# Ledger of designs, part 56: designed miniproteins, single chains, continued (4)

Each design is a single chain, and the fold is of that chain. pLDDT is the mean over its residues in the fold that is shown.

## One batch from the design tools (miniprotein)

Design m13915
Fold by ESMFold2-Fast:
Structure m13915 (fold): chain A 71 residues (1-71)
Amino acid sequence: AAEQARADAEAAAGERSQANRDKYIPLVKELEEAIKNNDQEKVAQAEAGLRAAGLTPEQIANLRLGIEWFN
């Protein structure tokens, strides 16, 4: 019972999380382009936008590392 109630609450949180992902996907793309172009000003702006969208500093740092590794 308790585990099911927790799963239901986590599912509702997951739906809100997906709506938030749609908000920051464009910002992630801007970060990728800024890193590709070595544009430090745009990198800082994209990071600020991602923070405003609700990403943690750790999530932003991990995104940067992933983008830099892939490019």
Scores: mean pLDDT 70

Design m13916
Fold by ESMFold2-Fast:
Structure m13916 (fold): chain A 64 residues (1-64)
Amino acid sequence: SLEEVAEKIYNEALKKIDKAKSPEEGFKIAGEATQKLIEAGVDRRLAMEIGFELIKKVKEKFGL
């Protein structure tokens, strides 16, 4: 299902963010995950919301 696809993309992005060396790298990962969600057929609004959650995780990791 699209929900399972979205969950996999989100979890993979979280793992990559955990290994990111800089905020810039983390933001690129979040952007790439957002694009993958859109390409997989996830609603654009929902994909953007998930992308913003990933951006929040990047900010939390780097103390922003």
Scores: mean pLDDT 88

Design m13917
Fold by ESMFold2-Fast:
Structure m13917 (fold): chain A 109 residues (1-109)
Amino acid sequence: RKQFDQLVDRAIELLQEAKETVLRATEEGLLSEEEGERVVEGLEADIAALQAARDSGDIPAAIAALERAIATVEKAAAALPDDSPHKTQLREIAGQLTLILDKLRELQS
């Protein structure tokens, strides 16, 4: 499943970028330490779920993990100030993840 593996690998890369963006926003005081930690834990759990889905070829599991991850990234972006470059970056990442989600749904059909 070369195409599935590539889509999941790209989603994991984007979620790692989202995690780094959230950590930077937390260090800058734009997110509370508690909120930043909760978002990072959620993203790490979804990355682990995506890795497991990749290893097993489980498309439904990858879709479910990615749907949760997109919601987590969007909530983190919504918590940031409107003029924050981190908010813009997280929204761009969520958009790219949504395109990957659409491709995974095509593979499930």
Scores: mean pLDDT 89

Design m13918
Fold by ESMFold2-Fast:
Structure m13918 (fold): chain A 55 residues (1-55)
Amino acid sequence: MQELRERAEEVMNKTVETLKQIFADKNPSDNLIKEAKELSKEFAELMNQLRALRE
């Protein structure tokens, strides 16, 4: 559980940083958009795993 929590926090921080770059750029690159989507999917998966463990 602790390792999942640490990974969720790290993914959240990376997602925020990537979103800041996207919002600062007028035309963000496809790579940045793909990275943000992948980070969002990973964060959602980690949150679902944490919810399943909290029965």
Scores: mean pLDDT 75

Design m13919
Fold by ESMFold2-Fast:
Structure m13919 (fold): chain A 109 residues (1-109)
Amino acid sequence: GSMAEVLRAQIAALKRLAADPSATEEELFNQLYSVAVLLGLVVETESEERQKELAREVIEALDAVIASPRLSPEQKEVVERMKELAERGIESGDYKGAVEEMLRLLDEY
């Protein structure tokens, strides 16, 4: 499939992990990293309208993660910062900068 289809599959997996009480914190954060990487790749190949659509789908998945009772307050803060960066990417059109900061947050956590 296209990179956009791969991203959507990873978004669906992230939502499933957020709802799964047996999923590990490592699995959840690895999936967050995969979604951020794929968003960066997709943005380079897709139209502005598709970029906004896919970024909104990522934000919906991040909301599901934030709603998860499994996350510590510190972990929720990291995901909330990722959501803020995705929203700023939509507003500015600078998705590359937003993704680079998301990856930094995940690597430094």
Scores: mean pLDDT 81

Design m13920
Fold by ESMFold2-Fast:
Structure m13920 (fold): chain A 71 residues (1-71)
Amino acid sequence: MERIEEENEALRPEVERWGQAMLDAAKAAGDEETARILQRALDSGDPLGMEIALAVEATFSPAVRAALEAA
C-alpha cells in the first residue's frame, strides 16, 4: 500500500508540470471549461486525480492532447 503512495508522490512534480502546461494550452485555446477542470485538479493536490483529469481532457480536447504530447 505504501509503495503505491510513494509512486504517486514521486510523480507529483511531473504531473504538476504537465497540469500547468495543459492549463496554459486550454487557456490559449479559449477552452475555459477544460481550464477550470484542470485548475481544480491542480488545486486538489492529488497527483493521481491530476493524472486522470489530464488523460480524460486529452481525450476530449485536441488542444490539451497536443500540449500533453509536447510536454
Scores: mean pLDDT 67

Design m13921
Fold by ESMFold2-Fast:
Structure m13921 (fold): chain A 97 residues (1-97)
Amino acid sequence: RPALEAAAGAFEKAAEHARDGNSRQAAIYLTAGYLHVVGYLVDRELAGQRLTPEEERLLNEAIEEAKKGSQYLDNGDYDKAAEEFRKAAELLRELAR
């Protein structure tokens, strides 16, 4: 689904920049990823489509990993931030399937 693939791509870019110590660019791509997730949820709501329990679980896990990544980024723990952003992207790709 285009919005989820865009969100996953943004979180992968956040991971790349976090690993390079570029916290500003990582934060920008993290924000872009969240905006694409919001777009996906808006599209589902307007279509009258509920998330299944499995879709809700994957989405919640992706957001929790992105949140952990953001906390590591704020602490200067760039390698852990990158790892969590990559996990968030992988979960969003599974949801996009």
Scores: mean pLDDT 86

Design m13922
Fold by ESMFold2-Fast:
Structure m13922 (fold): chain A 50 residues (1-50)
Amino acid sequence: MEKVKTMTTEELLDYLRKYGKGNPEYDVNGDGTIDKDDVLKLRRLYRRTS
């Protein structure tokens, strides 16, 4: 969680492209695409779960 929280939006997006492609946990809005909106939602989730 901390590693994800310290990443920039671009770094997180690159990470998700390599390791999270097609993973519904990273496709938070469920549209089949991992984009900036999913990155922002993931940041909110990790802050909430601490």
Scores: mean pLDDT 62

Design m13923
Fold by ESMFold2-Fast:
Parts: C-alpha cells; structure tokens; sequence
Structure m13923 (fold): chain A 67 residues (1-67)
C-alpha cells in the first residue's frame, strides 16, 4: 500500500510526493512484468532512475521483437 505523506508537509509537496510514489510503483510493476526481479528494479530506481527507464525501454523493444 502507498505510504501516507507526513502531515507536516505542505499540501502541494504532498501532491508531488504521491505522484512520484505512484509513478515509481508503476515503473516497478512494469519492470517486474518484463522479467526484472523486484529487488533489482528497486535498486535501479534508487541508484539510477534514468538507467531504470533505459532498461525498461530495452525490455519493451525485446518484447515487441518476439512478435
């Protein structure tokens, strides 16, 4: 489940936090669906989000090639 943002956070910052959280979980789900282990996907998103996006693109291209 999504974690609730801190009550001390300004309203607009809370909205951005929730948006980023949803985007991250969506990326994780897509990577898992394409065969990347969750632990590896989480590590990539934490260490290098741009590399996670690149990997997702490569896996999508490979998936399309199977057709």
Amino acid sequence: MFEEPPASMPLEERRRYLGRRIARDLLLSMLEALGVPREEAERLLHEDPSEAGRLLSELLIEHVRKR
Scores: mean pLDDT 70

Design m13924
Fold by ESMFold2-Fast:
Structure m13924 (fold): chain A 111 residues (1-111)
Amino acid sequence: ARVVESKTIRVSDDVVATAQLWEDGSATVGVVLFENGVPVARGVARLKGATLEQAIEFAKKMAEKVLEHRDELLKLSPEERAQRLRDIMVEAAKELGLEVVEVRATTPELD
């Protein structure tokens, strides 16, 4: 499948989110948390039947939550950080009434 549209949202120097709409009508939303310009956590969620507008709203809400929890995430072990990021992503989707088909989060230490 090809990406039809994408939107990148930089909430701060440390948090970037991207919303992508695919030709098959699916959407993906990614987030990256940086520390001193280095990625320390990455998350990706896949939504089925979402509009680009809904994906952008999810990206913004997720980025805001990641920024709010930045200091917590940076203090966690790699495994705990990945799990906490997944929880944040699921919470953001639930608050917006979006169904997540797949959610994954990782850190450089786990890759």
Scores: mean pLDDT 84

Design m13925
Fold by ESMFold2-Fast:
Structure m13925 (fold): chain A 78 residues (1-78)
Amino acid sequence: GDLVAELLEAISNGDLEKALELADELAKRTGLDAELLKKIVEAAIESNLEATNEEIAEKTGISLSTVRKIGAKLREEA
């Protein structure tokens, strides 16, 4: 959906405040864990979207399987 595209644009622009706001809204609409999604978003901005799922998992302390599941759910909503 539009929210996923806006979130990716905010991450690409390094706009942390907007990305976190969009992550909260997306979590409410999809049922994703808002705190986990925000941590993944912060790690993605820090890496300028160059980080792998494995590197995001390591930086955030979130399990690789959870990072992958969140990514898969975001693709369903796009």
Scores: mean pLDDT 78

Design m13926
Fold by ESMFold2-Fast:
Structure m13926 (fold): chain A 66 residues (1-66)
Amino acid sequence: MIDDIINKLKSLGKKYYSLSEISDVIREILPGSGGILSDLVISELKKLGKKYYSLSEIEKVLKELG
C-alpha cells in the first residue's frame, strides 16, 4: 500500500511534489479509505511549511501514519 503510493510518485519523475499531487495519488491508490490517510499526510506535510516536498519527506510521513 505505502510502497504503491511511493512507486506512483516515482513514476511521475519529479524531485518535488505539491500537496495536491500527493493527495491525488493517495486517493487514487486508496479509494475505499475515504481519503483519511490523504488528509492525515497533507496535515503533517503542511506543518513543515513548504510549497513542495521531496519523495523522502513524503515517504517518511507515509510510514509514520500508514
Scores: mean pLDDT 78

Design m13927
Fold by ESMFold2-Fast:
Structure m13927 (fold): chain A 96 residues (1-96)
Amino acid sequence: LEEEAKKYIKKAEEYEKKGDYEKAGEYYEKAGEAYKKLAESLPDDHPERDKYLEKAIESYEKAAEYYEKAGNKEKAFEASVEAGILQLELAVLKVT
Protein backbone atom coordinates (compact mmCIF):
# COMPACT_ATOMS: atom_id res chain seq x y z
CA LEU A 1 0.00 0.00 0.00
CA GLU A 2 2.75 2.56 0.87
CA GLU A 3 4.68 1.69 -2.32
CA GLU A 4 1.41 1.89 -4.29
CA ALA A 5 0.51 5.25 -2.69
CA LYS A 6 3.95 6.67 -3.58
CA LYS A 7 3.53 5.43 -7.17
CA TYR A 8 0.15 7.21 -7.39
CA ILE A 9 1.67 10.47 -6.06
CA LYS A 10 4.40 10.28 -8.71
CA LYS A 11 1.81 9.69 -11.47
CA ALA A 12 -0.34 12.57 -10.17
CA GLU A 13 2.69 14.91 -10.28
CA GLU A 14 3.46 13.80 -13.86
CA TYR A 15 -0.11 14.57 -15.02
CA GLU A 16 -0.09 17.87 -13.09
CA LYS A 17 3.03 18.98 -15.00
CA LYS A 18 1.35 18.01 -18.30
CA GLY A 19 -1.75 20.07 -17.39
CA ASP A 20 -3.97 16.97 -17.27
CA TYR A 21 -5.79 18.06 -14.12
CA GLU A 22 -8.49 15.37 -14.32
CA LYS A 23 -5.90 12.57 -14.21
CA ALA A 24 -3.83 14.43 -11.59
CA GLY A 25 -6.95 14.52 -9.39
CA GLU A 26 -7.65 10.84 -10.07
CA TYR A 27 -4.16 9.75 -9.00
CA TYR A 28 -4.12 11.97 -5.91
CA GLU A 29 -7.48 10.39 -4.97
CA LYS A 30 -6.00 6.90 -5.41
CA ALA A 31 -3.02 7.89 -3.25
CA GLY A 32 -5.37 9.23 -0.57
CA GLU A 33 -7.33 5.97 -0.58
CA ALA A 34 -4.11 3.93 -0.28
CA TYR A 35 -2.81 6.02 2.65
CA LYS A 36 -6.24 5.86 4.33
CA LYS A 37 -6.25 2.04 4.10
CA LEU A 38 -2.69 1.93 5.43
CA ALA A 39 -3.61 4.13 8.43
CA GLU A 40 -6.73 1.98 9.11
CA SER A 41 -4.62 -1.22 9.01
CA LEU A 42 -2.39 -0.04 11.89
CA PRO A 43 -3.09 -0.94 15.55
CA ASP A 44 -4.10 1.63 18.16
CA ASP A 45 -1.33 4.00 19.33
CA HIS A 46 0.87 3.18 16.34
CA PRO A 47 3.12 6.24 15.72
CA GLU A 48 2.80 5.93 11.91
CA ARG A 49 -1.04 6.11 11.91
CA ASP A 50 -1.00 9.92 12.25
CA LYS A 51 1.62 10.13 9.49
CA TYR A 52 -0.51 8.09 7.06
CA LEU A 53 -3.71 9.98 7.98
CA GLU A 54 -1.90 13.27 7.29
CA LYS A 55 -0.66 11.94 3.93
CA ALA A 56 -4.18 10.77 3.06
CA ILE A 57 -5.60 14.21 3.97
CA GLU A 58 -2.98 15.99 1.84
CA SER A 59 -3.66 13.65 -1.11
CA TYR A 60 -7.45 14.17 -0.97
CA GLU A 61 -6.97 17.96 -0.66
CA LYS A 62 -4.81 17.91 -3.80
CA ALA A 63 -7.36 15.68 -5.56
CA ALA A 64 -10.08 18.25 -4.75
CA GLU A 65 -7.86 21.09 -6.04
CA TYR A 66 -7.10 19.39 -9.36
CA TYR A 67 -10.64 18.12 -9.92
CA GLU A 68 -11.80 21.73 -9.44
CA LYS A 69 -9.22 22.93 -11.98
CA ALA A 70 -10.50 20.24 -14.38
CA GLY A 71 -14.09 21.50 -13.90
CA ASN A 72 -15.17 18.28 -12.16
CA LYS A 73 -17.01 19.90 -9.25
CA GLU A 74 -18.65 16.64 -8.12
CA LYS A 75 -15.36 14.77 -7.60
CA ALA A 76 -13.76 17.91 -6.12
CA PHE A 77 -16.56 18.08 -3.51
CA GLU A 78 -16.30 14.35 -2.76
CA ALA A 79 -12.52 14.59 -2.24
CA SER A 80 -12.95 17.64 0.04
CA VAL A 81 -15.50 15.75 2.16
CA GLU A 82 -13.15 12.78 2.49
CA ALA A 83 -10.30 15.07 3.59
CA GLY A 84 -12.62 16.64 6.19
CA ILE A 85 -13.62 13.24 7.58
CA LEU A 86 -9.96 12.21 7.88
CA GLN A 87 -9.10 15.52 9.59
CA LEU A 88 -11.78 14.73 12.18
CA GLU A 89 -10.34 11.21 12.67
CA LEU A 90 -6.86 12.70 13.17
CA ALA A 91 -8.22 15.23 15.71
CA VAL A 92 -9.95 12.45 17.72
CA LEU A 93 -6.74 10.40 17.67
CA LYS A 94 -4.74 13.35 19.08
CA VAL A 95 -7.12 13.86 22.07
CA THR A 96 -7.46 10.17 22.96
Scores: mean pLDDT 81

Design m13928
Fold by ESMFold2-Fast:
Parts: C-alpha cells; structure tokens; sequence
Structure m13928 (fold): chain A 88 residues (1-88)
C-alpha cells in the first residue's frame, strides 16, 4: 500500500534527521566546553533539544500524519546546532 510506504519513508527521514540533530547537539556541547562563558548555556540548549527530539519521535508513532512536519523541524534544528558549532 502506497500510504504505508510513504509513512515508513517519512518515519525513516524523521529518525535520520533526529540522529543528525543529536549528533550536532553533542558536537556543540564538546566545542562549548572549550569556551567556559557559553559552556553551560550550550549544554542547557542541547538538553532541551534532546527532549524535543524524543517528543517528536513519540508524537510520530501516535500520529503518523505529523511525521513530515516533525522531520522538517528536526532538520532545521540540526542545521541550527551545526551553524552554532561552526561559529564557536
């Protein structure tokens, strides 16, 4: 069924974007440790992001129709953290 394939593909994209987001957050925290003035702020922001990622995955399991929106949000958050890491 095409609808089931689309839902599976959307979930895989969400999981990929969440993994990218979590990896970017971890990298930002490691770079932040070298800058004591921002280390605590960066760690708090990354922790907030990890909680958001967990909620997005749980929501997608309960409502597959929201998976594309969650995947797009995770992608934007990954790009945001990657940009922050590059600026450090």
Amino acid sequence: KKEEEEQKKNLEELEKNVKRFLEAADKLVELGKQNPSVAKEVEQEAEGGRKLAKKALELAKKDPKKTPQAANTAKKMAEYFEKKAKEL
Scores: mean pLDDT 78

Design m13929
Fold by ESMFold2-Fast:
Structure m13929 (fold): chain A 97 residues (1-97)
Amino acid sequence: SEEFEMDVVTALTLIGLSVGRLAAERAGLHDTAAMLKEAADRISKANETGDREKLIETLKEVREQLEKAAAASTDPQAREILQWAADLVKRAIELLE
C-alpha cells in the first residue's frame, strides 16, 4: 500500500514534469526543459530506492532548485513553467507527508 502510494504520486509528478518539459521545448526554452528532465530523473531515481523519506528529501531539494530557478529567470514564460513545476512537486510532498 505505502509503496503503491509512492509509485502513484511519483508517476503523476513525472507526467506533470513531462508536460512542463514539452511546453518549455515548444517555447524554445531549452535550459528550462533540461532542468525539468533532470528533476524528473532525480525523482524517479529516488522512488526506485523504495525509501519514502529519501523520496520526500529529494522532492524538497528539487522544489527548492525549481523555485530558485524561477526567481532567477528573466523570461516570464520560463518563470511561470518553473513555478508551476515547483508547485507540482510541493503537492507531491504534501501527499507523501
Scores: mean pLDDT 90

Design m13930
Fold by ESMFold2-Fast:
Formats: structure tokens, sequence, C-alpha cells
Structure m13930 (fold): chain A 88 residues (1-88)
């Protein structure tokens, strides 16, 4: 269901946030991947789904390439969480 998959995505994004705060970038990326899988399964309007997927993919790449500060990475996860909460 939409809500079940969005709640699953939120759980993984919260875990990614915690791991970013601890400097565990590999763990954070793993949880971003699981959040992405949950968003893919969510019954959302196509535009909203694609925007969430694009933001997760961009965040993951930014972390992997060292292009985001820890603060910027954390802020972007918080923005994703707020957006998902607005859809619940």
Amino acid sequence: SRDENLRTAAVHLNQALRLLQQGDYKGAISHLDKAREAVERADLPPEEKQQLLDEIDSLKKGIEEGKLSPEEGQERVIELLQRIDSLL
C-alpha cells in the first residue's frame, strides 16, 4: 500500500540520518537504497514518485562522490522525511 511503503521509506531515511550523524556513510547509503526500494513500491502519482527517487539518487551520489558536507547530507534527508510525512 502507499502508506505502508512510505512509512517503510521513512524508517530507512531516519536510519540513514542517524548513520550520517555518526559518519557511517556506507551504512547511510545502504539505508538510502532501501528507502528507494520502498518509494518504488509506493502507490504514488508518477511525478511525485520520480521526484522522490531523483532526490534519493542525487543524495546517494553526492555522499559517494564526497560532494556533500555532512550537514548538507543530513539536511537533504530531513527534507525527504518532511516530504514523505506530507504524503501520509
Scores: mean pLDDT 87

Design m13931
Fold by ESMFold2-Fast:
Structure m13931 (fold): chain A 69 residues (1-69)
Amino acid sequence: MMEELEKLYQELLEEVAATPVEPVPGLDARRQESLARAQAAVKVANYMQTELGLSPEEVARIIREILAK
């Protein structure tokens, strides 16, 4: 389970990085990286709730474990 979710998280990070986005004025590189990570985490969380039927509490635990790396 965790291995598949980590793979999905990495795939979503790659998808976000490959998506053409206009530069956001005033955001430094650190904030832009944090935003990309947050967007990927939200997509993984939505997948776990809608496709896997996990509770919000379980989703939060799994996301915390993935982000702890």
Scores: mean pLDDT 67

Design m13932
Fold by ESMFold2-Fast:
Structure m13932 (fold): chain A 100 residues (1-100)
Amino acid sequence: MVLSDEEIEELEEELKKILPEEAELISRWTELVKQARRKLEAGEVLSEEEKAELIELSTKFGKVVRENESKLSEETKEKIDKADDVLLEALVRAERAAAE
């Protein structure tokens, strides 16, 4: 299932309301989700730099989500899971491309 830019922007706004102290990380992560989705739609692969940033941001964001799980609704968690699926697909595609 592909998230729209509107759905990603709604998720960003929801997360910033719940976790205002993490606003910069949330903005960076949601922008990365949008970029990954656009690359998947275009049949393009992540660069080595983009792949490294994805791994770093996903690790940091995943920690924040785990530490604040009780503050997140089930609907918000489902949206995060969908976004993580987009990032994972983009990462897998980049790794396969790097393997030639």
Scores: mean pLDDT 82

Design m13933
Fold by ESMFold2-Fast:
Structure m13933 (fold): chain A 90 residues (1-90)
Amino acid sequence: PLAPPQLFTEEQYQRLLDAVRELLALMGQEPLPFPLEEYLRALRHLGELMQRHLTPEQRAEVLALLREELGRLPPSERRDRLLAELDRFP
C-alpha cells in the first residue's frame, strides 16, 4: 500500500507561501533573471507539490494568489505562458 500524502504543517505552508511570493517577484522583474522556461518548470513542480502536500483550501488560496499576481503583469507572451501553465494545475 502507498503511504498517504503528508500534509504540510502550518509553518511549512507559510514558508511555501513566502517562497511563492519570492517566485512571483522574480517573474515581475525586467529583464527576467532566468529564462522563462525555468519559471514554467518551477510552476509545474509547485503544482505537483501542492497536489501532494496541501489541503484543497490551501491549493485554492495559492492558485488564486498566482492568478492575481500573474494577471497584474503587462500583456505579454510571458504573462500568457505563465497563466497557461496555471490552467494545467490539477
Scores: mean pLDDT 80

Design m13934
Fold by ESMFold2-Fast:
Structure m13934 (fold): chain A 66 residues (1-66)
Amino acid sequence: EEVDVTPEEQKELEKRIEEGRARGRAQLDAWQARFPSVSRADLEAFLERGEKLSRELAKTKIRKPG
């Protein structure tokens, strides 16, 4: 079971996290280029909102009116 964390696994995990961060950064840059009239702060808030929405959606998988 996932209880043992080896230095090798931690190194790979860090690499994956870094790649994820790089993608997020690239997305923000792409959005900023696409919407030059929108401030980066607004784009960051939009991205954060999307992440929150995704997490909430994952928790409330069943959100249909009965």
Scores: mean pLDDT 67

Design m13935
Fold by ESMFold2-Fast:
Structure m13935 (fold): chain A 88 residues (1-88)
Amino acid sequence: SMTEEELLKLKLHELKTYLLSQLPEKYHKEVNNAFKFIIGEEDKKEAVKIYYESSNPEDFLKKLVELSKKKEQEAIEDLKRGVEVATK
């Protein structure tokens, strides 16, 4: 098992691969969907923190999905802002 410090040194795609390896196959779809919106270095740090603060895989998935929803909303706002700037 990797430590929090070791996970923080991973690239985002390496972190995703590691997390998938630590979870039952039945949760892999939810993890893959969540990582569609976990795309930045700060997002990676938040995902690592959630992993270490979670008591079990189910708790981890719940928190990861909540993080993903937050990041999806932020991405939608960023896209709206980008369109408004690009069309002026």
Scores: mean pLDDT 80

Design m13936
Fold by ESMFold2-Fast:
Structure m13936 (fold): chain A 65 residues (1-65)
Amino acid sequence: SNQQLVEILSVLVSAFKHPQNLVEALRMGGFELPMSDAELLVQASEQGLDLTDLLEIVAKKVKQV
């Protein structure tokens, strides 16, 4: 479910301030995310931007490994 991936991404973005750590955490869970999308999420989170719509868009790009 995209909503489940949004929840996972939200938790990981909050926990990991580095895009590579976010990508590795998702990979350990059996998911692959492009590094460019991980960088965008971390940068937006660091700037205090609302991530709601961005998380929905990025979740659709997540692939099961």
Scores: mean pLDDT 82

Design m13937
Fold by ESMFold2-Fast:
Structure m13937 (fold): chain A 70 residues (1-70)
Amino acid sequence: SQLDELKAQLRELVAQIRAAKTMEELEALLKKAEEILHQIKALGYVDDPEIQEIVAEAIAVAGEKAQELL
């Protein structure tokens, strides 16, 4: 399903954020995350519990990575 594809894309993005080695890479990945989240909102999946969990994980990992790279 489209929802499953979006979940897979978000999980892949979280893995890429964890692997980011520069602030430039992190910023590019956050831009991609923004694009996927806009698509999720447009399709009405923003309230999906698994989407919310993955997004929360992405925010936590991105914050930790940003602190590491500063």
Scores: mean pLDDT 86

Design m13938
Fold by ESMFold2-Fast:
Structure m13938 (fold): chain A 93 residues (1-93)
Amino acid sequence: GNALRLLREEVRARFEAGLAGLEVPLDEGGYERLRAALEAAIAFAREAIALLERLAGPDANEDVREFIAELEEYIALARELLARADAELAARA
């Protein structure tokens, strides 16, 4: 439905916006901003998954299940980038 499509678009927009203004290589402040943006995006995605699971329950249709899987993939990618940002900040300390 339209609500799932709009939520999916909002998730994508937040992940894209979090990265769009950053130059590579990043300075320390750039990595700190990236880290904060990724943590915020992960928190938003986790909240979206929790909401979808509450609303759909065990009878979740294929579209809802696919969106949850997509959100889990976004979280996994964001966590990988977060680990890389943390490593870069540690190397500069």
Scores: mean pLDDT 71

Design m13939
Fold by ESMFold2-Fast:
Structure m13939 (fold): chain A 93 residues (1-93)
Amino acid sequence: SERERLEEEAIRTGVELGFSEETVRKAIELFRKEYPDEVVTPEDFILAAKYMDLFKIPKTAENLAKIILILRKLREGEINVDEALEELEKLSK
């Protein structure tokens, strides 16, 4: 299916960015528990990896899923830039 194809592309991108396949798959699972009808894209992992490096956030599946959620909420206008930065800073500790 198209959803399966996009998920495979996202997993491949996450692994190319230096995450383990297990970490990437777990992050997708955690994201889907909150948003079962949403699709994680390669771009979600690219942006998450950049912000993880910028804020020195531990590269766990839980943090990866949380960052994807924060960045999506920011993109959709559900939170502002200051709120997104505050949430990202909390993950660096």
Scores: mean pLDDT 84

Design m13940
Fold by ESMFold2-Fast:
Structure m13940 (fold): chain A 100 residues (1-100)
Amino acid sequence: MLNIKQSGGGTFKAGSSATLNAQASGDGKIIKWNWYKQPIGSKDLKPIDLKFGDARAASITLNNLKLDDTAIYYWQAIYIDKDGNRKKAWGDGIKLTVVE
């Protein structure tokens, strides 16, 4: 089973930058990384597709933060398991809070 651990959240001032990271552990060949934004108080996820090869880590830097960047962010890895099956692993989520 593939596990995704996320880091880089916290409280940031509007106009600053935040870097959000994900690290994969366990068995599986990652074929794609996806980003999801979940607004505070919503169960809905907004997908952003990112393509990475065999990278075991993913990172994104959000510049010029806006108040609407306040959300929980998830990395999802699409991977091939030991049995050749295509599966999905979700990160543990990272909360970003942007304040004035």
Scores: mean pLDDT 78

Design m13941
Fold by ESMFold2-Fast:
Structure m13941 (fold): chain A 55 residues (1-55)
Amino acid sequence: ATKTTTITASTLAAAITAAKQAALSLMAEGYAITSIAISKLANGTYSATITAAEL
C-alpha cells in the first residue's frame, strides 16, 4: 500500500525537519520513501508532502 502525509510549517528549516522525521517514522513502519516535495505557499508557510510505499 502507499501512504501520503502532508505537513505545514512556518519556515523552510521546520518543513525540512518535519519531513525528515515523518520519513524516518514511515521507514520504521516498514515503508520505503518514494518522494518528498517541499513547496512555499502564498501565505509564506511551507508544505512538505511525503509519499511512501509499503514493501
Scores: mean pLDDT 82

Design m13942
Fold by ESMFold2-Fast:
Structure m13942 (fold): chain A 72 residues (1-72)
Amino acid sequence: DFEEMIKRLESILKQAEEAGVDDSIIEKVRRTIETLKAAQAAKVDPSTMEQLLKHAERVIKEAEEAIRAVKE
């Protein structure tokens, strides 16, 4: 579900910005949010949706790792 994934990305974006993680990671999260919003509006096929959701999951993990590294 794009809506749920976008909410997760927006939540992690706020946490990353507040934690002061590297701008490259902040930009990657922002680009991923915009990509998912565009795909949702375009009503992409299920296979494209699955690939985009997998990419978003990887971006979330990368951002979570960066947040953890800054806070510790």
Scores: mean pLDDT 83

Design m13943
Fold by ESMFold2-Fast:
Structure m13943 (fold): chain A 62 residues (1-62)
Amino acid sequence: MSDEEMIERVKRLAKEYKEVRDTDPFEAEVLEALMLMYIGVARATGDLETAEEMEKILEEAL
């Protein structure tokens, strides 16, 4: 999976999170966990710039 693909996936998850966070807290928790998983994978593989960009997307969604 490319860095661009990870960023785009996290952007889609963040959009869905914003839509459900006030109406479905359980779904929101799952979406947050998925975003954190992608950030963790990028950090574990040494792709720190991609991880930082994804973290910013998550923070802006919260």
Scores: mean pLDDT 81

Design m13944
Fold by ESMFold2-Fast:
Structure m13944 (fold): chain A 73 residues (1-73)
Amino acid sequence: MEETITIAAHLVRSVTADGAAEDIGTLKVTFPASASPEEAGKLARDAAEKQGLTDIAPAVAENARVMAEDVRA
């Protein structure tokens, strides 16, 4: 029995033409509590890319990595 962690990230993309931010919604990513921060980041990036959010996938991955580091502290 492995514990899992689910994160919910509210996603916003900058709109350069008029300076407004685009609200993309919320992405949920689940990973094992034993996963490394890098593994959590890869899972989050894959989830974002699968939904066509490739431009913000690095930011989503970084958020997941940081959260995984925090729970392992």
Scores: mean pLDDT 67

Design m13945
Fold by ESMFold2-Fast:
Structure m13945 (fold): chain A 74 residues (1-74)
Amino acid sequence: SPKERALELLEEIKARTTDPVLQELLDGLIEMLENDAPVENILTALDFLAEAYPELRAELEEIKRLVEEYAKEK
């Protein structure tokens, strides 16, 4: 599912980073997505993360697309 794929990609980014701040931010996003937080809050958090970590922008944009697809299925 789009939700499972988004979670997989977030966990993959978390696993390959040594930045504890990024790991904590990714944990927050994972928790929001797992608990079906409002989609606008998840998308806003993804946009802020992409601004803070431009090297992850392409991957975060793909996660954003998956979150938007997941929202349409609810």
Scores: mean pLDDT 84

Design m13946
Fold by ESMFold2-Fast:
Structure m13946 (fold): chain A 109 residues (1-109)
Amino acid sequence: SKAVEDKIRELLRRLDELLKQLETAADEDIESILDEILKILDEILKLIKENIPSQAIIDEILSQIDRLIAILMEKLAATTDKSLILRLIGYILRLIGYQFELELLKSKA
């Protein structure tokens, strides 16, 4: 359990750095940063499913996903590229899916 939580905390540190990059990213760089973020979130979710951590760890992950959605909503408001708008909506929907799965796992923590 502690080893899993330590690995999740390391992934959360990497996620925080990518979120900072995303906040200042140009439109052409958004998707490459998001793809790296989604890979980290997929790894976190896999680890949680294998050994459900404390509620506090799940709350920390949910907080970072809330921050990511907020950043994407700001990017969505700032862009006029219809193609990028549709793709950003797709990413937001996938993130809502992660929140749903994490809340379900949290109920079992």
Scores: mean pLDDT 88

Design m13947
Fold by ESMFold2-Fast:
Structure m13947 (fold): chain A 73 residues (1-73)
Amino acid sequence: KKEEIADEVNELIAEMIEKLNEEHPFLTEEQQKKIHEIRDEMGPEIEEAVKKGDLKKVKELLEELYEKELKIT
């Protein structure tokens, strides 16, 4: 069911964000500007994956976002 899957997805997202923040405490204004641009493109896609309940897709998108952040660093 969508609601149950969404709960798991939200948990994964929260955990991933926690790790990203812990690993990237040095996020500066420069990185934030770039992330905002990436977010404008990837944010909606991630949200769509969450609504679809695609855990694998959500993980893949989050990993891609993470990699792009590292590239900016």
Scores: mean pLDDT 68

Design m13948
Fold by ESMFold2-Fast:
Structure m13948 (fold): chain A 76 residues (1-76)
Amino acid sequence: SLEEIDKELEEKYTPEQAEVGKEAARRAMELGLSDEAVRLAANIAVTLYEMGLSREEAIDIAVAVARVFQRLEERK
């Protein structure tokens, strides 16, 4: 669930990084993606943000990648 993913992010990352991941996860969940794709979006967003991308750029890219992942999973 989104609540379980939020907790996992809080345990792994700093509060600021966790908030970026949580926003990406919420956006992915709103698009109807699986829990696996939502988790992927969250972790990619944190990674991109740490690499120096803006919060919004990191989230947008991470959600786009998660959508591609979802399509590949649906082919299996």
Scores: mean pLDDT 85

Design m13949
Fold by ESMFold2-Fast:
Structure m13949 (fold): chain A 63 residues (1-63)
Amino acid sequence: KLEEWKAEVDKLSPEERRKIARDALFRYFQKLENNEPLTREELEEYQRGLLAWDRVVEDKRAA
């Protein structure tokens, strides 16, 4: 499951990873601020966003 998400993130360009990370993390924080429950799909999106963000940080260090 985590390996599947990592593979999906690895297939993306650095630009696409940044977009996914930004969008997913933004939605997560918005729901936290509004005290709204996250759906399973939104939690999965958040977790994918974290993986994408980790790769973005790694890419930035390599640059």
Scores: mean pLDDT 74

